# Ledger of designs, part 98: designed miniproteins, single chains, continued (5)

Each design is a single chain, and the fold is of that chain. pLDDT is the mean over its residues in the fold that is shown.

## One batch from the design tools (miniprotein)

Design m19394
Fold by ESMFold2-Fast:
Structure m19394 (fold): chain A 80 residues (1-80)
Amino acid sequence: DKEIEELAKVFSEKSKLPFEEVLEFLKKLSEEEIKLAKALVIIDELLATKPREEIEKLFEEFEEKGASEMEIADYILELA
């Protein structure tokens, strides 16, 4: 599972936990939880490269539209 392996590498590097432990943990998560975790990685990358105000405005627009967590995650994944 290529996507889960890439996600495990990112979290392993940030947490300093062994890759194998992180990978096993991620494999226990639901598809929805994995999608949310991927979206959080993209948000972190966006916050490093874009003004915080742009990200905040994007989330304000989601709140005004009543977007679900999964709809927000899908949109963020498309931005990558």
Scores: mean pLDDT 76

Design m19395
Fold by ESMFold2-Fast:
Structure m19395 (fold): chain A 64 residues (1-64)
Amino acid sequence: SNYDLALERLRKANLAEQQVILQNLGAPDPLVLLVSSGIATPENALRAVMEGLPIKHALKDVVE
């Protein structure tokens, strides 16, 4: 899937490259900062961006 390909690329990227990839996919700045700070995983951030979910859904332990 497009998600799996993007996730593989993101996991192989360094921190600066991860920020650029997420920004190019339309991630808002707060989400990019959460990934760089280790609060959100690249996997959760990618899912939130691709499915148009609120930033809080990028956090592992956030439940609606």
Scores: mean pLDDT 74

Design m19396
Fold by ESMFold2-Fast:
Parts: sequence; structure tokens; C-alpha cells
Structure m19396 (fold): chain A 56 residues (1-56)
Amino acid sequence: MLKEPSKEALEVVEEARKRGVGAIAAPDGSILVLGPNVEEDREKVEEIAGDKIRVG
């Protein structure tokens, strides 16, 4: 069965988008970072998510 993204992951995606970062929530509950500046944008998303949600 496909697992829906957690509400916490969706909140992180929304915050990332507000900061100009392309991100999507994966079915496993992780956040995937998109775009040409993946490494820098990943750091921003990890800062938003803290240690609660996996970023990759």
C-alpha cells in the first residue's frame, strides 16, 4: 500500500517553499529536495525539519 506523507512532512515542505526551496514529501515520510542547489537547499530543509523528519 502507498503510505500518505505525514502532516509534519507536509508542513516542512510548505515552510521550505516559503523560503524559496523546492521540496516534496515522500510516501515514506521523508522530504526530497529538488532543483539545481540541492546540497544548499537540503541544509535549509534539515534546519526546518530538525531531527524529527528525514531529509534526502
Scores: mean pLDDT 71

Design m19397
Fold by ESMFold2-Fast:
Structure m19397 (fold): chain A 67 residues (1-67)
Amino acid sequence: TAGAREQVRRAAEAAVAGELDVEGISRAATLGVANGLISAEQGEAAGRAAMEGRYEEAGRILLDGLR
């Protein structure tokens, strides 16, 4: 849905800016996969990067998935 896409995009941008934690990034990745906005592989990769403290990388993975 359009609302889900906007939520994931805003979360990805916040992650790239260093303004979102692992919980927020994981929630955005789950929402993106559930709504078919990103692949399950992209969601898993973003979540893993966030768990390892690579928030900017996690955000870029989410943004790339939304293309």
Scores: mean pLDDT 83

Design m19398
Fold by ESMFold2-Fast:
Structure m19398 (fold): chain A 81 residues (1-81)
Amino acid sequence: MKSVTVTGKLTKEQAEEIAKYLREKYGMEAKILPNGTIQATGELTDEQAREIAEYLEKKYGLKAGIDENGNIIASTNGVLL
């Protein structure tokens, strides 16, 4: 099981869009926390993890990384588009 964590300056619409993308395309259990952080868990291949990181970077301008366990962490890091 792998996790996806997305933090930073996202609109509610962007956060909902990301959560929906993770749920519908990858079957992940995704939730949006009160602070706007998106947390998702599910079974992902390494290729799917790379695809998610690339999607977040290209569409939302996030900085995304994958740890040694294949967990994805992405943030705006205060950067606007």
Scores: mean pLDDT 80

Design m19399
Fold by ESMFold2-Fast:
Structure m19399 (fold): chain A 90 residues (1-90)
Amino acid sequence: MDPEVERRAALVHLDQAEKALEAGDLQMALAHAEAALVYARRAGMDPELLREAEKHIEEAREALKQGDEEKAREHLRKALETLRRGLESL
């Protein structure tokens, strides 16, 4: 598939994740962040930034399982910032 199509899909999911995070819907923010990561990888985003974003998404997922909403929010914020930076560099 065209990397530009994958990049646009990643940006749509990133935007939805950012809106969900602002609304306090951490489960929805996580779901869209996970989707954005998949499309960002297919778009050819920097492997180091992909690993950084994936690490924060994993930490957010674990924090949500433990009921630690503050830790989940912090890791989601960092994941979304990393995805934004990587996708804007493509």
Scores: mean pLDDT 90

Design m19400
Fold by ESMFold2-Fast:
Structure m19400 (fold): chain A 95 residues (1-95)
Amino acid sequence: SKLEARAEKAVDEAIEALLKLSKEQAVEALRRAVKRLEEKGLKKAAAAIRKGIEAIEKEGLEKGLEVLKEELLKLSPFERLVAAKILLAEAEALL
């Protein structure tokens, strides 16, 4: 569907932007995204990003972002699109 394609593109753009950051900057971007998603009541999306934070802290930026992408792909296309757009905005704020 068009929504699924838009969500996939948004996830790829967010991951690419996060890969340009330091590990510490990427974790900060993800923490800000969690807060914004929780304020919107998107609890599953916030939980997906928290798993990404844990993976980055344990395994480093590249491997952690692979886990983040897998967790985002488990979300509905709508929640995935919203989460990815917020992640991209928070990453771009630190670039």
Scores: mean pLDDT 90

Design m19401
Fold by ESMFold2-Fast:
Structure m19401 (fold): chain A 89 residues (1-89)
Amino acid sequence: SVSFAELAKALFKVDEAKIRSIFNKIVSEYGIDKLSQEAKLVIAKTLLEYFGKATGLLLEDVSTRKKVAKIIGEVLGLSPANLTALVNY
């Protein structure tokens, strides 16, 4: 069956630049770039949960969740280890 996860993946491919732009503005506005790696990881996890719920993404769509996690982690400036931790969260 066609799932919401397939639609979400298609939307992410179309709007990735807009999603990155929004998160970059948030990082700049709230000074997130100046925070510790530990604080950035906590914020990234919170944003991932909020974004998943707010956009209506299926929690079971692992590939969409991992793609969103990677975008958030990269924009927040997570280290490779913390980025891996976020992607597998």
Scores: mean pLDDT 69

Design m19402
Fold by ESMFold2-Fast:
Structure m19402 (fold): chain A 110 residues (1-110)
Amino acid sequence: SREELARAMFRHILPYFGTIQDTIDFLNLLVEADKDRDGTLTEEELEVLADVIIEKYDTDGDGYLDRDEAIDLLGLKQSVFDKVDKDKDGKLDRAELVELARYLFGPFIK
């Protein structure tokens, strides 16, 4: 069921976030990315999720999610941010956010 899938995703991603509430908020972003409501997680939906994250948490409008936005607002653990910040510029671009989504939800992609 969709509820069983949501619980499985919550359990899987919980260790990557600082709080239970941050984990729930992040899963709600995924629900917004699933515009077709088909219950299927695809690579296209991971790209839409990255765009939704930028729209909601990019406070300066530069198209990047900085460390403070990712850790304090989105709720990522510092170790997770450091893992996906491949450029080591202290910011996550769209491509790094897609890789974050793939890292978190990879087991659930069809």
Scores: mean pLDDT 76

Design m19403
Fold by ESMFold2-Fast:
Structure m19403 (fold): chain A 64 residues (1-64)
Amino acid sequence: LSVYLMAAIIFANNKDKDSAVYYINKALKLKPNDAGLHLNIGIIYAQIGEKKLAAQHYQKAREL
């Protein structure tokens, strides 16, 4: 698990949506086509209430 993805999870748990999204984007830049990363990003977006973004990343994970 990347340090950036762990940071995103911690910030999401603390209701810091802006920081969570910042670190999600950092993780995606390193591995843009990683199915496991997209699955975890979908979970984080669902946790912070971004249902449409969560669904998009779940779909991307299934395509990879």
Scores: mean pLDDT 82

Design m19404
Fold by ESMFold2-Fast:
Structure m19404 (fold): chain A 91 residues (1-91)
Amino acid sequence: DELLEEELRLLEEQVEEELKNSTPAQQYSIKAQLLVLEALLASPSEETREKILEAYKKAVELYQELLKAGVSPVEAAKKALEYLEKQLAKL
C-alpha cells in the first residue's frame, strides 16, 4: 500500500525532527521509534508488520520495568533499544 508507506515516511520525518530537539535520555527512545519505522517500511507484509510492532511493545515494557528497578532513563532506553535490535534481527 503506497499510501501507508507514504504515511510511515512522513511519521519518520516527524520523529527525526523530534530527535534534533531531544534530551540525551530521549535520543535512544527516538532511535528505537526510527528503527521500527525503517523495519515497517522495509517489509510491507502484514504478518511481519505485526511482529515488528509486538517487538516494539516488548521493548517499551522492558524500558518501564528497568525504570521501576531504579535503572537510569538513558541506560534503560539503551537496553530496550538493544533488545529491539536483537528481536528485529530474528525477523
Scores: mean pLDDT 75

Design m19405
Fold by ESMFold2-Fast:
Order: structure tokens, then sequence, then C-alpha cells
Structure m19405 (fold): chain A 83 residues (1-83)
């Protein structure tokens, strides 16, 4: 449900205040996928995340790749600023 997606996205943002500026522009569904798939929280299978959020496994795969890109880009920027 939309309420479940919103709740999971809020939990992910609260758990990662350092990533909040990079994550907040993303749709709540994308953030929720990142949280449930282990980029931002507990690791669940692609199938389980799809069932929890009521989306296709392909959607979970795409959303997870989008969150990973954000997390990787943030890590690169942090390294770049200290080098």
Amino acid sequence: SNETVESLAAEALASHPDLRPQLEPLPDRVIAVGYLRGALGPSRSQKDVAEILGVSEETVKRDFAQVLDVVIQDAIERIRKVV
C-alpha cells in the first residue's frame, strides 16, 4: 500500500540522515526498495520485496539499481572531498 511504502521510505531516511539530501528527491517506492533490499536496511530477496510492495520483480531490480547509484555517487563525492 502507499502507506507502507511511505512508512518504509521514512524509516530509511531516519536511519540514514547522512544520505537524506541524496535520497529525498527519489520516489518513496525507490527508497523503500533500497531499504528492504539491503542498501539502506535489512536484506530481503527481490521476490519478497516485490510481494511486500505489490510491484514486479523487474521494478524492484530497477529501483534497487537507482538507490545503489545514489549511494555509490555519495561515497565517491565524500572520497573526492578528502583527497
Scores: mean pLDDT 80

Design m19406
Fold by ESMFold2-Fast:
Structure m19406 (fold): chain A 94 residues (1-94)
Amino acid sequence: LREEVLELARELAKLVEENKDNSDLINLVRETINSIKNEIAREILGKVVTLAEQGKVEEALKVLEEALKTLDEETIKELKKAIEEVIKKIKEYL
């Protein structure tokens, strides 16, 4: 589960970094994150996307890796679902 979330987050971070100048896409990503009901998952994913937008992909992944050490399994599953949803929206937009 944790390794799957890290792999998905790496894909998301790279997509955000590659498209950081596409304001409409970045706004879509942020709107999708803001719709996440789990506050912890929303906060973590928001930080990851912000760092990725700044080109700090490895730093974003380290923040997530540290967070995953303390999160319960339910929150990790919510985070996985949220990352998959954001990636899906990015790919559908492109």
Scores: mean pLDDT 80

Design m19407
Fold by ESMFold2-Fast:
Structure m19407 (fold): chain A 118 residues (1-118)
Amino acid sequence: MSEAAKAALINVARTAAAVGTLEAFEIGDDLVILGRVSPEGALAVAQAVAEAAKEPDIVTAEIAGIIVLATKSAEATALSKETRDLAIENNANLVIVVGKTGSDAEVAAELRAIAEAQ
């Protein structure tokens, strides 16, 4: 994954943490960050997501009104019914999914740290 893509995902997580709450989960070998963004924070998060969407290493989708961002390695997990159900059960409106190992390990550690710092 490019340094620009890592920075973009970290920026989305930091923006969401400032205007809502983040919680870290695991599905298989992937880290799933669920975000609960306030209505007042929605524009700031949408702008951060739009910047991340420009990165070729980042997958973006919208599922049942939930904004989904993923690394290519975690795309299948991010677009799965399991991730969707987890997000709905936790009232999340933002999901970030990254691999826990390999090229995604550094961004996974940073995203977990951002979620746990709340």
Scores: mean pLDDT 86

Design m19408
Fold by ESMFold2-Fast:
Structure m19408 (fold): chain A 99 residues (1-99)
Amino acid sequence: DLETIKKILKDMYERYKKKAEEALKNGDFDTAYHYAKLAAIYAQMLVSLGDAEVGEEVAEFLEKLAKSFRDAGKTDQANELEELAKRIREDAELVRKWR
């Protein structure tokens, strides 16, 4: 059932997003980066299934996270998160145009 699969993917996305935010608040950049990447994977799966809104939400989340990483001097990780956000935002725009 496609609806059940989407619900599972969204739960996994929200769970890992929360874990990334909690790790960032604790100053654990490596753990935050790991969980942010996992959240992005599940969100990209949802975008592939037609959920442009989740793609936009995760892109915004990754952009905010990248800024925090850059401010902390984690330039390479910040650049990777920004590039990932850009790709997801482009994919979400494409999905929105597709009927």
Scores: mean pLDDT 88

Design m19409
Fold by ESMFold2-Fast:
Structure m19409 (fold): chain A 75 residues (1-75)
Amino acid sequence: SSREEELAKELAKLRELQQRRQDVIEQIRASTNPAEKEKLKAELAELDAQIQETVERIKEILGLDNVIVLPPVIP
């Protein structure tokens, strides 16, 4: 694949992960069930790890150790 295609794929993945992260945060805030909140917090931790990996891959594709500007969140 071209560098552009790899970058586009990782940026799309990052947007999906960020959207799911926001959904999980809202579910944590809305939940009154302690067991559900614990499960959602575990899912949030997994999403944070995946976001970190995706950001690191984007940085490698760009050949940069610089801070990247994340794309706008699309609903």
Scores: mean pLDDT 80

Design m19410
Fold by ESMFold2-Fast:
Structure m19410 (fold): chain A 57 residues (1-57)
Amino acid sequence: DFAAVMERHADKVDGDDIVRDVEEKLGPEAAEKVREVIESQGPVAGALLAHELLQQA
């Protein structure tokens, strides 16, 4: 379960690396959405959104 793994490693989730990976693969609009989620809900929520967007690409 990806969500459970992210929650267990919340202190090790690097939001900047996640945003960079999303921008490289999906472009700046997707990266902006992930950054907004990180700012409002934290890096784990941002990682979960990034995973969903990358799976749908």
Scores: mean pLDDT 74

Design m19411
Fold by ESMFold2-Fast:
Structure m19411 (fold): chain A 90 residues (1-90)
Amino acid sequence: SMEEKALAIMETVAELTGRVIKIASYYKNDKVIEAAVKASKEIMERPYDVDFAIEVIKKLVEEAKKNMPQDAYDEIVRAAEEALEKLKEV
């Protein structure tokens, strides 16, 4: 159902953005924390649009690449790849 798809998107995005915020907080990177919060908000405003969720996640990964050290960025990429794989099944 549409409700089941929305719940899957919301759960996947909440898990991803929570992990990104935790990583960025360890590095005291407010820009990436703000980007993750914004990404979560934008996707929650369009909870039935999986393609939009994918594009917002890709943009968040690009922001992390610009603002995070390599090890943190690699961890964020792994989390994002897991989220994107789950969203393909929605």
Scores: mean pLDDT 88

Design m19412
Fold by ESMFold2-Fast:
Formats: sequence, C-alpha cells, structure tokens
Structure m19412 (fold): chain A 87 residues (1-87)
Amino acid sequence: SLLDEIIEEAKKFIEEEAKKKNVDKEEMDRVFTMLVILVSQVYEGKISWEEGRARLEAWLAAAPVSEDTREIALKAFERVEKLLKEK
C-alpha cells in the first residue's frame, strides 16, 4: 500500500540520520514505532496531522531521548506528512 511504502521510506530516513549522528539504535527503534502508530492513526482519520505532531512532540519531551533524536523524529514525521499529502 502507499502507507506501507511511505513508512518504509521513513524507516530508511531515520536509520540514515541516526547513523550520521551516532543515535542509539534502541532510540531509533522507539522513534520509528511511535511514528508508525501516529501516522497510522492520521491515515485512518482518527486524528489530524496537527494532533499527530502534537502527540509526537509530547512523547519526545517525556521520553529519555537526545536532542538529535527529537530533530530526526520531527523531520521524519514532516517528511511522511508531505509524501502522504502528495499521494
């Protein structure tokens, strides 16, 4: 599906950025899991893109993650939003 293809692209983006910034693999896996949950909820019409971003920002603020991890997560979310809106 389009969603599955875009999620796979997001995974590759997160992995490449994590490698460049020496982000912990377990942190990357947590970011990817949260991204999939939130994007799936938006795609199913359960929450808006704005609500999804707000939930991601709240999770990142509470989670024991680095500043680089927060930046990567937000960029990945924005990338997924753009790709899903472009079809």
Scores: mean pLDDT 83

Design m19413
Fold by ESMFold2-Fast:
Structure m19413 (fold): chain A 83 residues (1-83)
Amino acid sequence: MEELLKEAAELVRELSKLSTPKTEPILRAAEDAVKAAASGNPAVARRYLARLEELVRERKPPEEVRRIAEQLAGLIREVVEQL
């Protein structure tokens, strides 16, 4: 659990460095999902995870941003499954 949240936080930092106005909603959804998961709120985490995945699909960000967002989604999903 702790290791997964630590890796997710690191990926959020990487995503933040690549953030543009177009991809900022993806970053915010990722941050909110990680915070909800870290707070032990699976329902809220699942909601932000769904929004993150929807934003990636609709905004079609650069491959680097998409890869990091998808890796983050996987980690958040794994954390939520353990809650």
Scores: mean pLDDT 82

Design m19414
Fold by ESMFold2-Fast:
Structure m19414 (fold): chain A 65 residues (1-65)
Amino acid sequence: DMAEILKKLEETKKKLAEEYGQEKADTFAKTFVIEIEKGASVEEALEKGAEAAGLDPEEVKKIFE
C-alpha cells in the first residue's frame, strides 16, 4: 500500500531530522522516492536513501519499521 509507505517515510524523515538534521533527512527522503519511482523495492530504496544521506542503512531500517 503506497499510502502506508508514504506515511512511514514521513515519520522516518521526521525522526532522522531530529537525530541527524534536516538536510540528511531531506536527502534520504528524496533518494527514497526516486528509487521507488524507478521500481526499486522498499528495502533497496531504504538502503540507497541511507547511503546517499551518509547514514547507516541498518539504523534507518530500524527507524522505518
Scores: mean pLDDT 85

Design m19415
Fold by ESMFold2-Fast:
Structure m19415 (fold): chain A 78 residues (1-78)
Amino acid sequence: MEKREEAVRLVLEGVEAFDAGDLEKAQELGEKAEPLIEESGAENEVLAAVAEYAADKYAAAGDEEAAAFFRAKAKEYA
């Protein structure tokens, strides 16, 4: 569904904004994503996408244990 894909996209953009220190943009994107998540039932897809994002960040930082943990979480929500 369009709303499901949009919710995942907005949450990932929000997480990237938060990671960059743009808390205002992160909040705006989160508020925009929340009703789309609720309406589409995309909670698990959002959790999987966020876990995959975290895994990529930890892998890039050389934290293979944390990366593996979040990869496993992404699979759990898939």
Scores: mean pLDDT 80

Design m19416
Fold by ESMFold2-Fast:
Structure m19416 (fold): chain A 54 residues (1-54)
Amino acid sequence: PRPLDPSLDGLPLAELRRLVRERTAKLTADSPPDIKEGMQLIAVGVAEIALANS
């Protein structure tokens, strides 16, 4: 099943990308490299799920 978030459905893609980058930058700035790698793996996983649906 693919849940749809109505709050995200109304936002432009550029706004969503900005929010993700802003949040990730704050988390990464104070985090060790181990966390940085984890964040990158999550981003790749999300991209793979999106691609698998096209």
Scores: mean pLDDT 60

Design m19417
Fold by ESMFold2-Fast:
Structure m19417 (fold): chain A 89 residues (1-89)
Amino acid sequence: MEEEIKRKIEELKEEAFERIRELLEKEFGPDSLMTHLAEAMIRLALSMGVDISVIVEMLRNLGVSEETIEEIEKILKELKKKIEELKKE
């Protein structure tokens, strides 16, 4: 059961990061250093259990637009909620 939950969490993370990457690519372009840095920072912050508000500030400091930040925040909030639901089962 725990391994099954871990697999589902990994799938949810990859789905969320696919959407995040698409948003970052629209702003900075595919293979942009900024796209890679922003994704890496989000992945690290989530793995450390950092609040989404802190991730938002990190993205703002990288120069990500408020529109893109708002969309990423929505994706991260939904991801966190789904992960919490899986951990309770």
Scores: mean pLDDT 80

Design m19418
Fold by ESMFold2-Fast:
Structure m19418 (fold): chain A 76 residues (1-76)
Amino acid sequence: MEVVHLEIELPAGTSPEERNEAAIAKVRETLPAAKVTVVEAAKELKAGESDVLGLQVELEDGRVVLAAVTITAVER
């Protein structure tokens, strides 16, 4: 199974739900995704912290890949 590595930066204090939505948006921007499922729950991050969110991505051709999205919290 192919693993796709992606990175995003979000403001510190972004909710777990907003982090999941941003990660899904990044996957859909990068891959021809028919379906995206979050495998791991996101946590709130303080400025300077990073977390990796795992997503299962079903592509339009029927292939399934894993996306590893590194989320870094930035301070204003």
Scores: mean pLDDT 77

Design m19419
Fold by ESMFold2-Fast:
Structure m19419 (fold): chain A 64 residues (1-64)
Amino acid sequence: NAKANEAVASVARALGVKETYTANSVEDGYLAGEKIGEDAKDIVEGAPLTGAFLAAMAAREANA
């Protein structure tokens, strides 16, 4: 849904990732978070784990 997509995009933007990701479910949120973390690893050291968890949790809350 739109809220989940916005939440994931906000996390990606906060980590300096310029790509757009989508999440229609909690599972999609976990996958998007993992991809955001991988993309952010070259920008911010230690971002992969933080990005993945924040994006997954944001997607979960948006779909709750």
Scores: mean pLDDT 58

Design m19420
Fold by ESMFold2-Fast:
Structure m19420 (fold): chain A 74 residues (1-74)
Amino acid sequence: SAELEEVRKRFEELKEEAEKLKASLDLSNPSDASAARVLDQMLEEIERLIEEGKVEEAKRVMESLERFLKSLKE
């Protein structure tokens, strides 16, 4: 599906952005460690939803991830 392929491409972009942000975090800081954990959980959930073909649910979690990434970059 073209829609599924577009979702996969957007996920790869968000994953790279999240991994870059995680690299800037201090995991000895509880707040940063918590943020890193949430990012990992969101990425795992999106990948699982994509693998299951749940495109609309994957889009919703990706929108939540985009908002979370924006909040961390404030």
Scores: mean pLDDT 85

Design m19421
Fold by ESMFold2-Fast:
Structure m19421 (fold): chain A 98 residues (1-98)
Amino acid sequence: SLEKMIESAIEEAAKYISEKYNVPFEEAKKRLREIYEEIKENEELSDETSEKAFELIKKGEELLKNSKSEEEKKEGLELLIEGIARLIFIHEKLIEED
């Protein structure tokens, strides 16, 4: 089902973030779910593109790799989570429109 695919995508993304950036898995999963639900309820994102999602992911990963403070690390993590959540939402819409 579509719901199972979304659940799997969130879980795999949370595992990636946890393993690569040393973030607790449950924290990453919870935050991904929260942002995904916010994106899903925002009708203004109907025209959202994958390019913007990838830009957020790139900026987030760059901040996480080069963070000089806990504030920068937190900002990078939030950008990465938002980008991934947007990408999951875009992928869901492409599947629903086929």
Scores: mean pLDDT 79

Design m19422
Fold by ESMFold2-Fast:
Structure m19422 (fold): chain A 86 residues (1-86)
Amino acid sequence: GNITLASEKAKVTVTFSSDISALEAVALVKSAAEESGVAITGIEVSEGVTVTVELTVHGSSEQIQALVNRLQSDPRVVSVSVEPVD
């Protein structure tokens, strides 16, 4: 567990291309979080012209960076933004 000294909480907003469904987007972000070792404590999905997923995650700074890097490496991801949460 990485809950001790290096843990932080962040809001990660992921915008996808129009060729992905909300279900696929959620599966992708869950897979990326699992690979990065972050815990998802909240998830919100908006489906319109494009799919947007907002994650509240808990983990180390390195794990959150790994999540962001993994998401940005996927060609279906248009943008990723990160906001620290208390």
Scores: mean pLDDT 79

Design m19423
Fold by ESMFold2-Fast:
Structure m19423 (fold): chain A 75 residues (1-75)
Amino acid sequence: MLEEKIQKLVEELRKLGATDEAIELSVRAIKAAYDGNIGEAIKLASQAVKLAPDEVRGEFARLIAKAILELINEK
């Protein structure tokens, strides 16, 4: 389940033109959230969002936030 959610997020972020660095940070944020390390998840997600172009930054942030919230709610 976790790996399927990570793969889905990676595919959506790639469609927005995310770099490998932004994707890596996003994956680390999702894994931190899954482990209950919410502070680390927010820090990593913030770093990933800052790497997104201004035009898609809001959508990028929304996708990461949605993935984190869905994982928290499934525990």
Scores: mean pLDDT 80

Design m19424
Fold by ESMFold2-Fast:
Structure m19424 (fold): chain A 87 residues (1-87)
Amino acid sequence: GPDRPAVSLDNVSATSLTVHARAGEHPARLTWTNVETGEVLAEADVPPRSELSVTLTGLKPGTYRAVAESRTPDGVVRAEATATLPA
């Protein structure tokens, strides 16, 4: 619904990804991690009704996860995306 955050990950190259995060009516917190290592690559606040795109380069092969989380009056809502960079 319109109150839900959205997130996606695009493969730009063999060593780079772009995260696209969008907030609904409530602000969202973006957290971007390497799944295998648990390394936090980026964190950002996404204001209400706005979007944020971040490109990271020089990434290691592996699985990457981006999570956008919003606190709403009806509870916490999350969106999640994963992408894999080949070895």
Scores: mean pLDDT 83

Design m19425
Fold by ESMFold2-Fast:
Structure m19425 (fold): chain A 82 residues (1-82)
Amino acid sequence: SLTGQIVQQLGRIGGAVLSSDLSPEKKAEALKKISEALDAVMNGDYEGALKYIEELLEIVKSDKKAVEEAKRAIELVREAMK
């Protein structure tokens, strides 16, 4: 399902964040945004999920892999909103 793909992609962002050179504080902020996005997706709130992932992008801006995975999540969420 598209929801399942979004959930899997949010997990991939988490993996990228944990493997990154981001500060512990930025990793904690990013994981909180991933958790908020996941909760929004599970409640059918795709607009809220998109907002949290865009906030996540600003937090992880310096990590190219996390940015790449977050952009993929945005594409999937936008597809779910159509």
Scores: mean pLDDT 90

Design m19426
Fold by ESMFold2-Fast:
Structure m19426 (fold): chain A 80 residues (1-80)
Amino acid sequence: MSDREKFVEAMELLSELHQEVRESDPELAAEIAELLREAMRAKSPKEGLKILIEGLKELGEKYPEWREKIEEVLEKIEKL
């Protein structure tokens, strides 16, 4: 799988997480939306993927109630 294909798949996984949390936790949903925007502004797919991985790790620490769900998404991204 290319860096571009990994990045697209990671963006889709994060978008699914955003849909899941948007009605339950507006603060986390807003931070996920910002992370998606930052990744889209990256200079390369590889840099975008790094932004998504690092951002999700930070969100998992900041939102302990969502940690298991965020770690599940992060594990799927890291296995790409």
Scores: mean pLDDT 85

Design m19427
Fold by ESMFold2-Fast:
Structure m19427 (fold): chain A 71 residues (1-71)
Amino acid sequence: SEAEELLEKAREYLKQNKPEEALQLLVKAIELDPSEEVAEELRRAAEEMRKLGYPALAAIAEQLADEILAK
């Protein structure tokens, strides 16, 4: 699916230390597919962003995931 392609590209950007670009794709992915599966992928991406030293970007991804997972 388009959401899966966006998640794959976001993971590639994180490996390249481009978390801002990754976050833009993660936002698009969850807008296209607001599923628990996509939300869990945003949660994993947030942990990776935090490990890379970007806690503010990680918090945004976590907040987006939590809106889906908390229902």
Scores: mean pLDDT 85

Design m19428
Fold by ESMFold2-Fast:
Structure m19428 (fold): chain A 92 residues (1-92)
Amino acid sequence: SSAALAERALKELEELLELLREGKISAREAAERAAAILREVIPHLSPEELRRLVGRLLELLREMLELGHEAEAEALAREVEPLLRERGEELR
């Protein structure tokens, strides 16, 4: 089920956000782990599930930027943007 895959990905991204906020992982590690999760799930989600995932991704990117990790945030965004574009213009 794409719903189960989406729920797992959302939870994993939330866990990465919490670990980053607590200083328990580096921004590089957070970006690499997030990119891996997103590469796995983006091709398989419904448009509605994908919109929820994009929301969580934007929260992670915002936290990275607020903590001064602009390079890692940009690397993550560049890694996933082509995958998001393939899934639909309506996500913008």
Scores: mean pLDDT 85

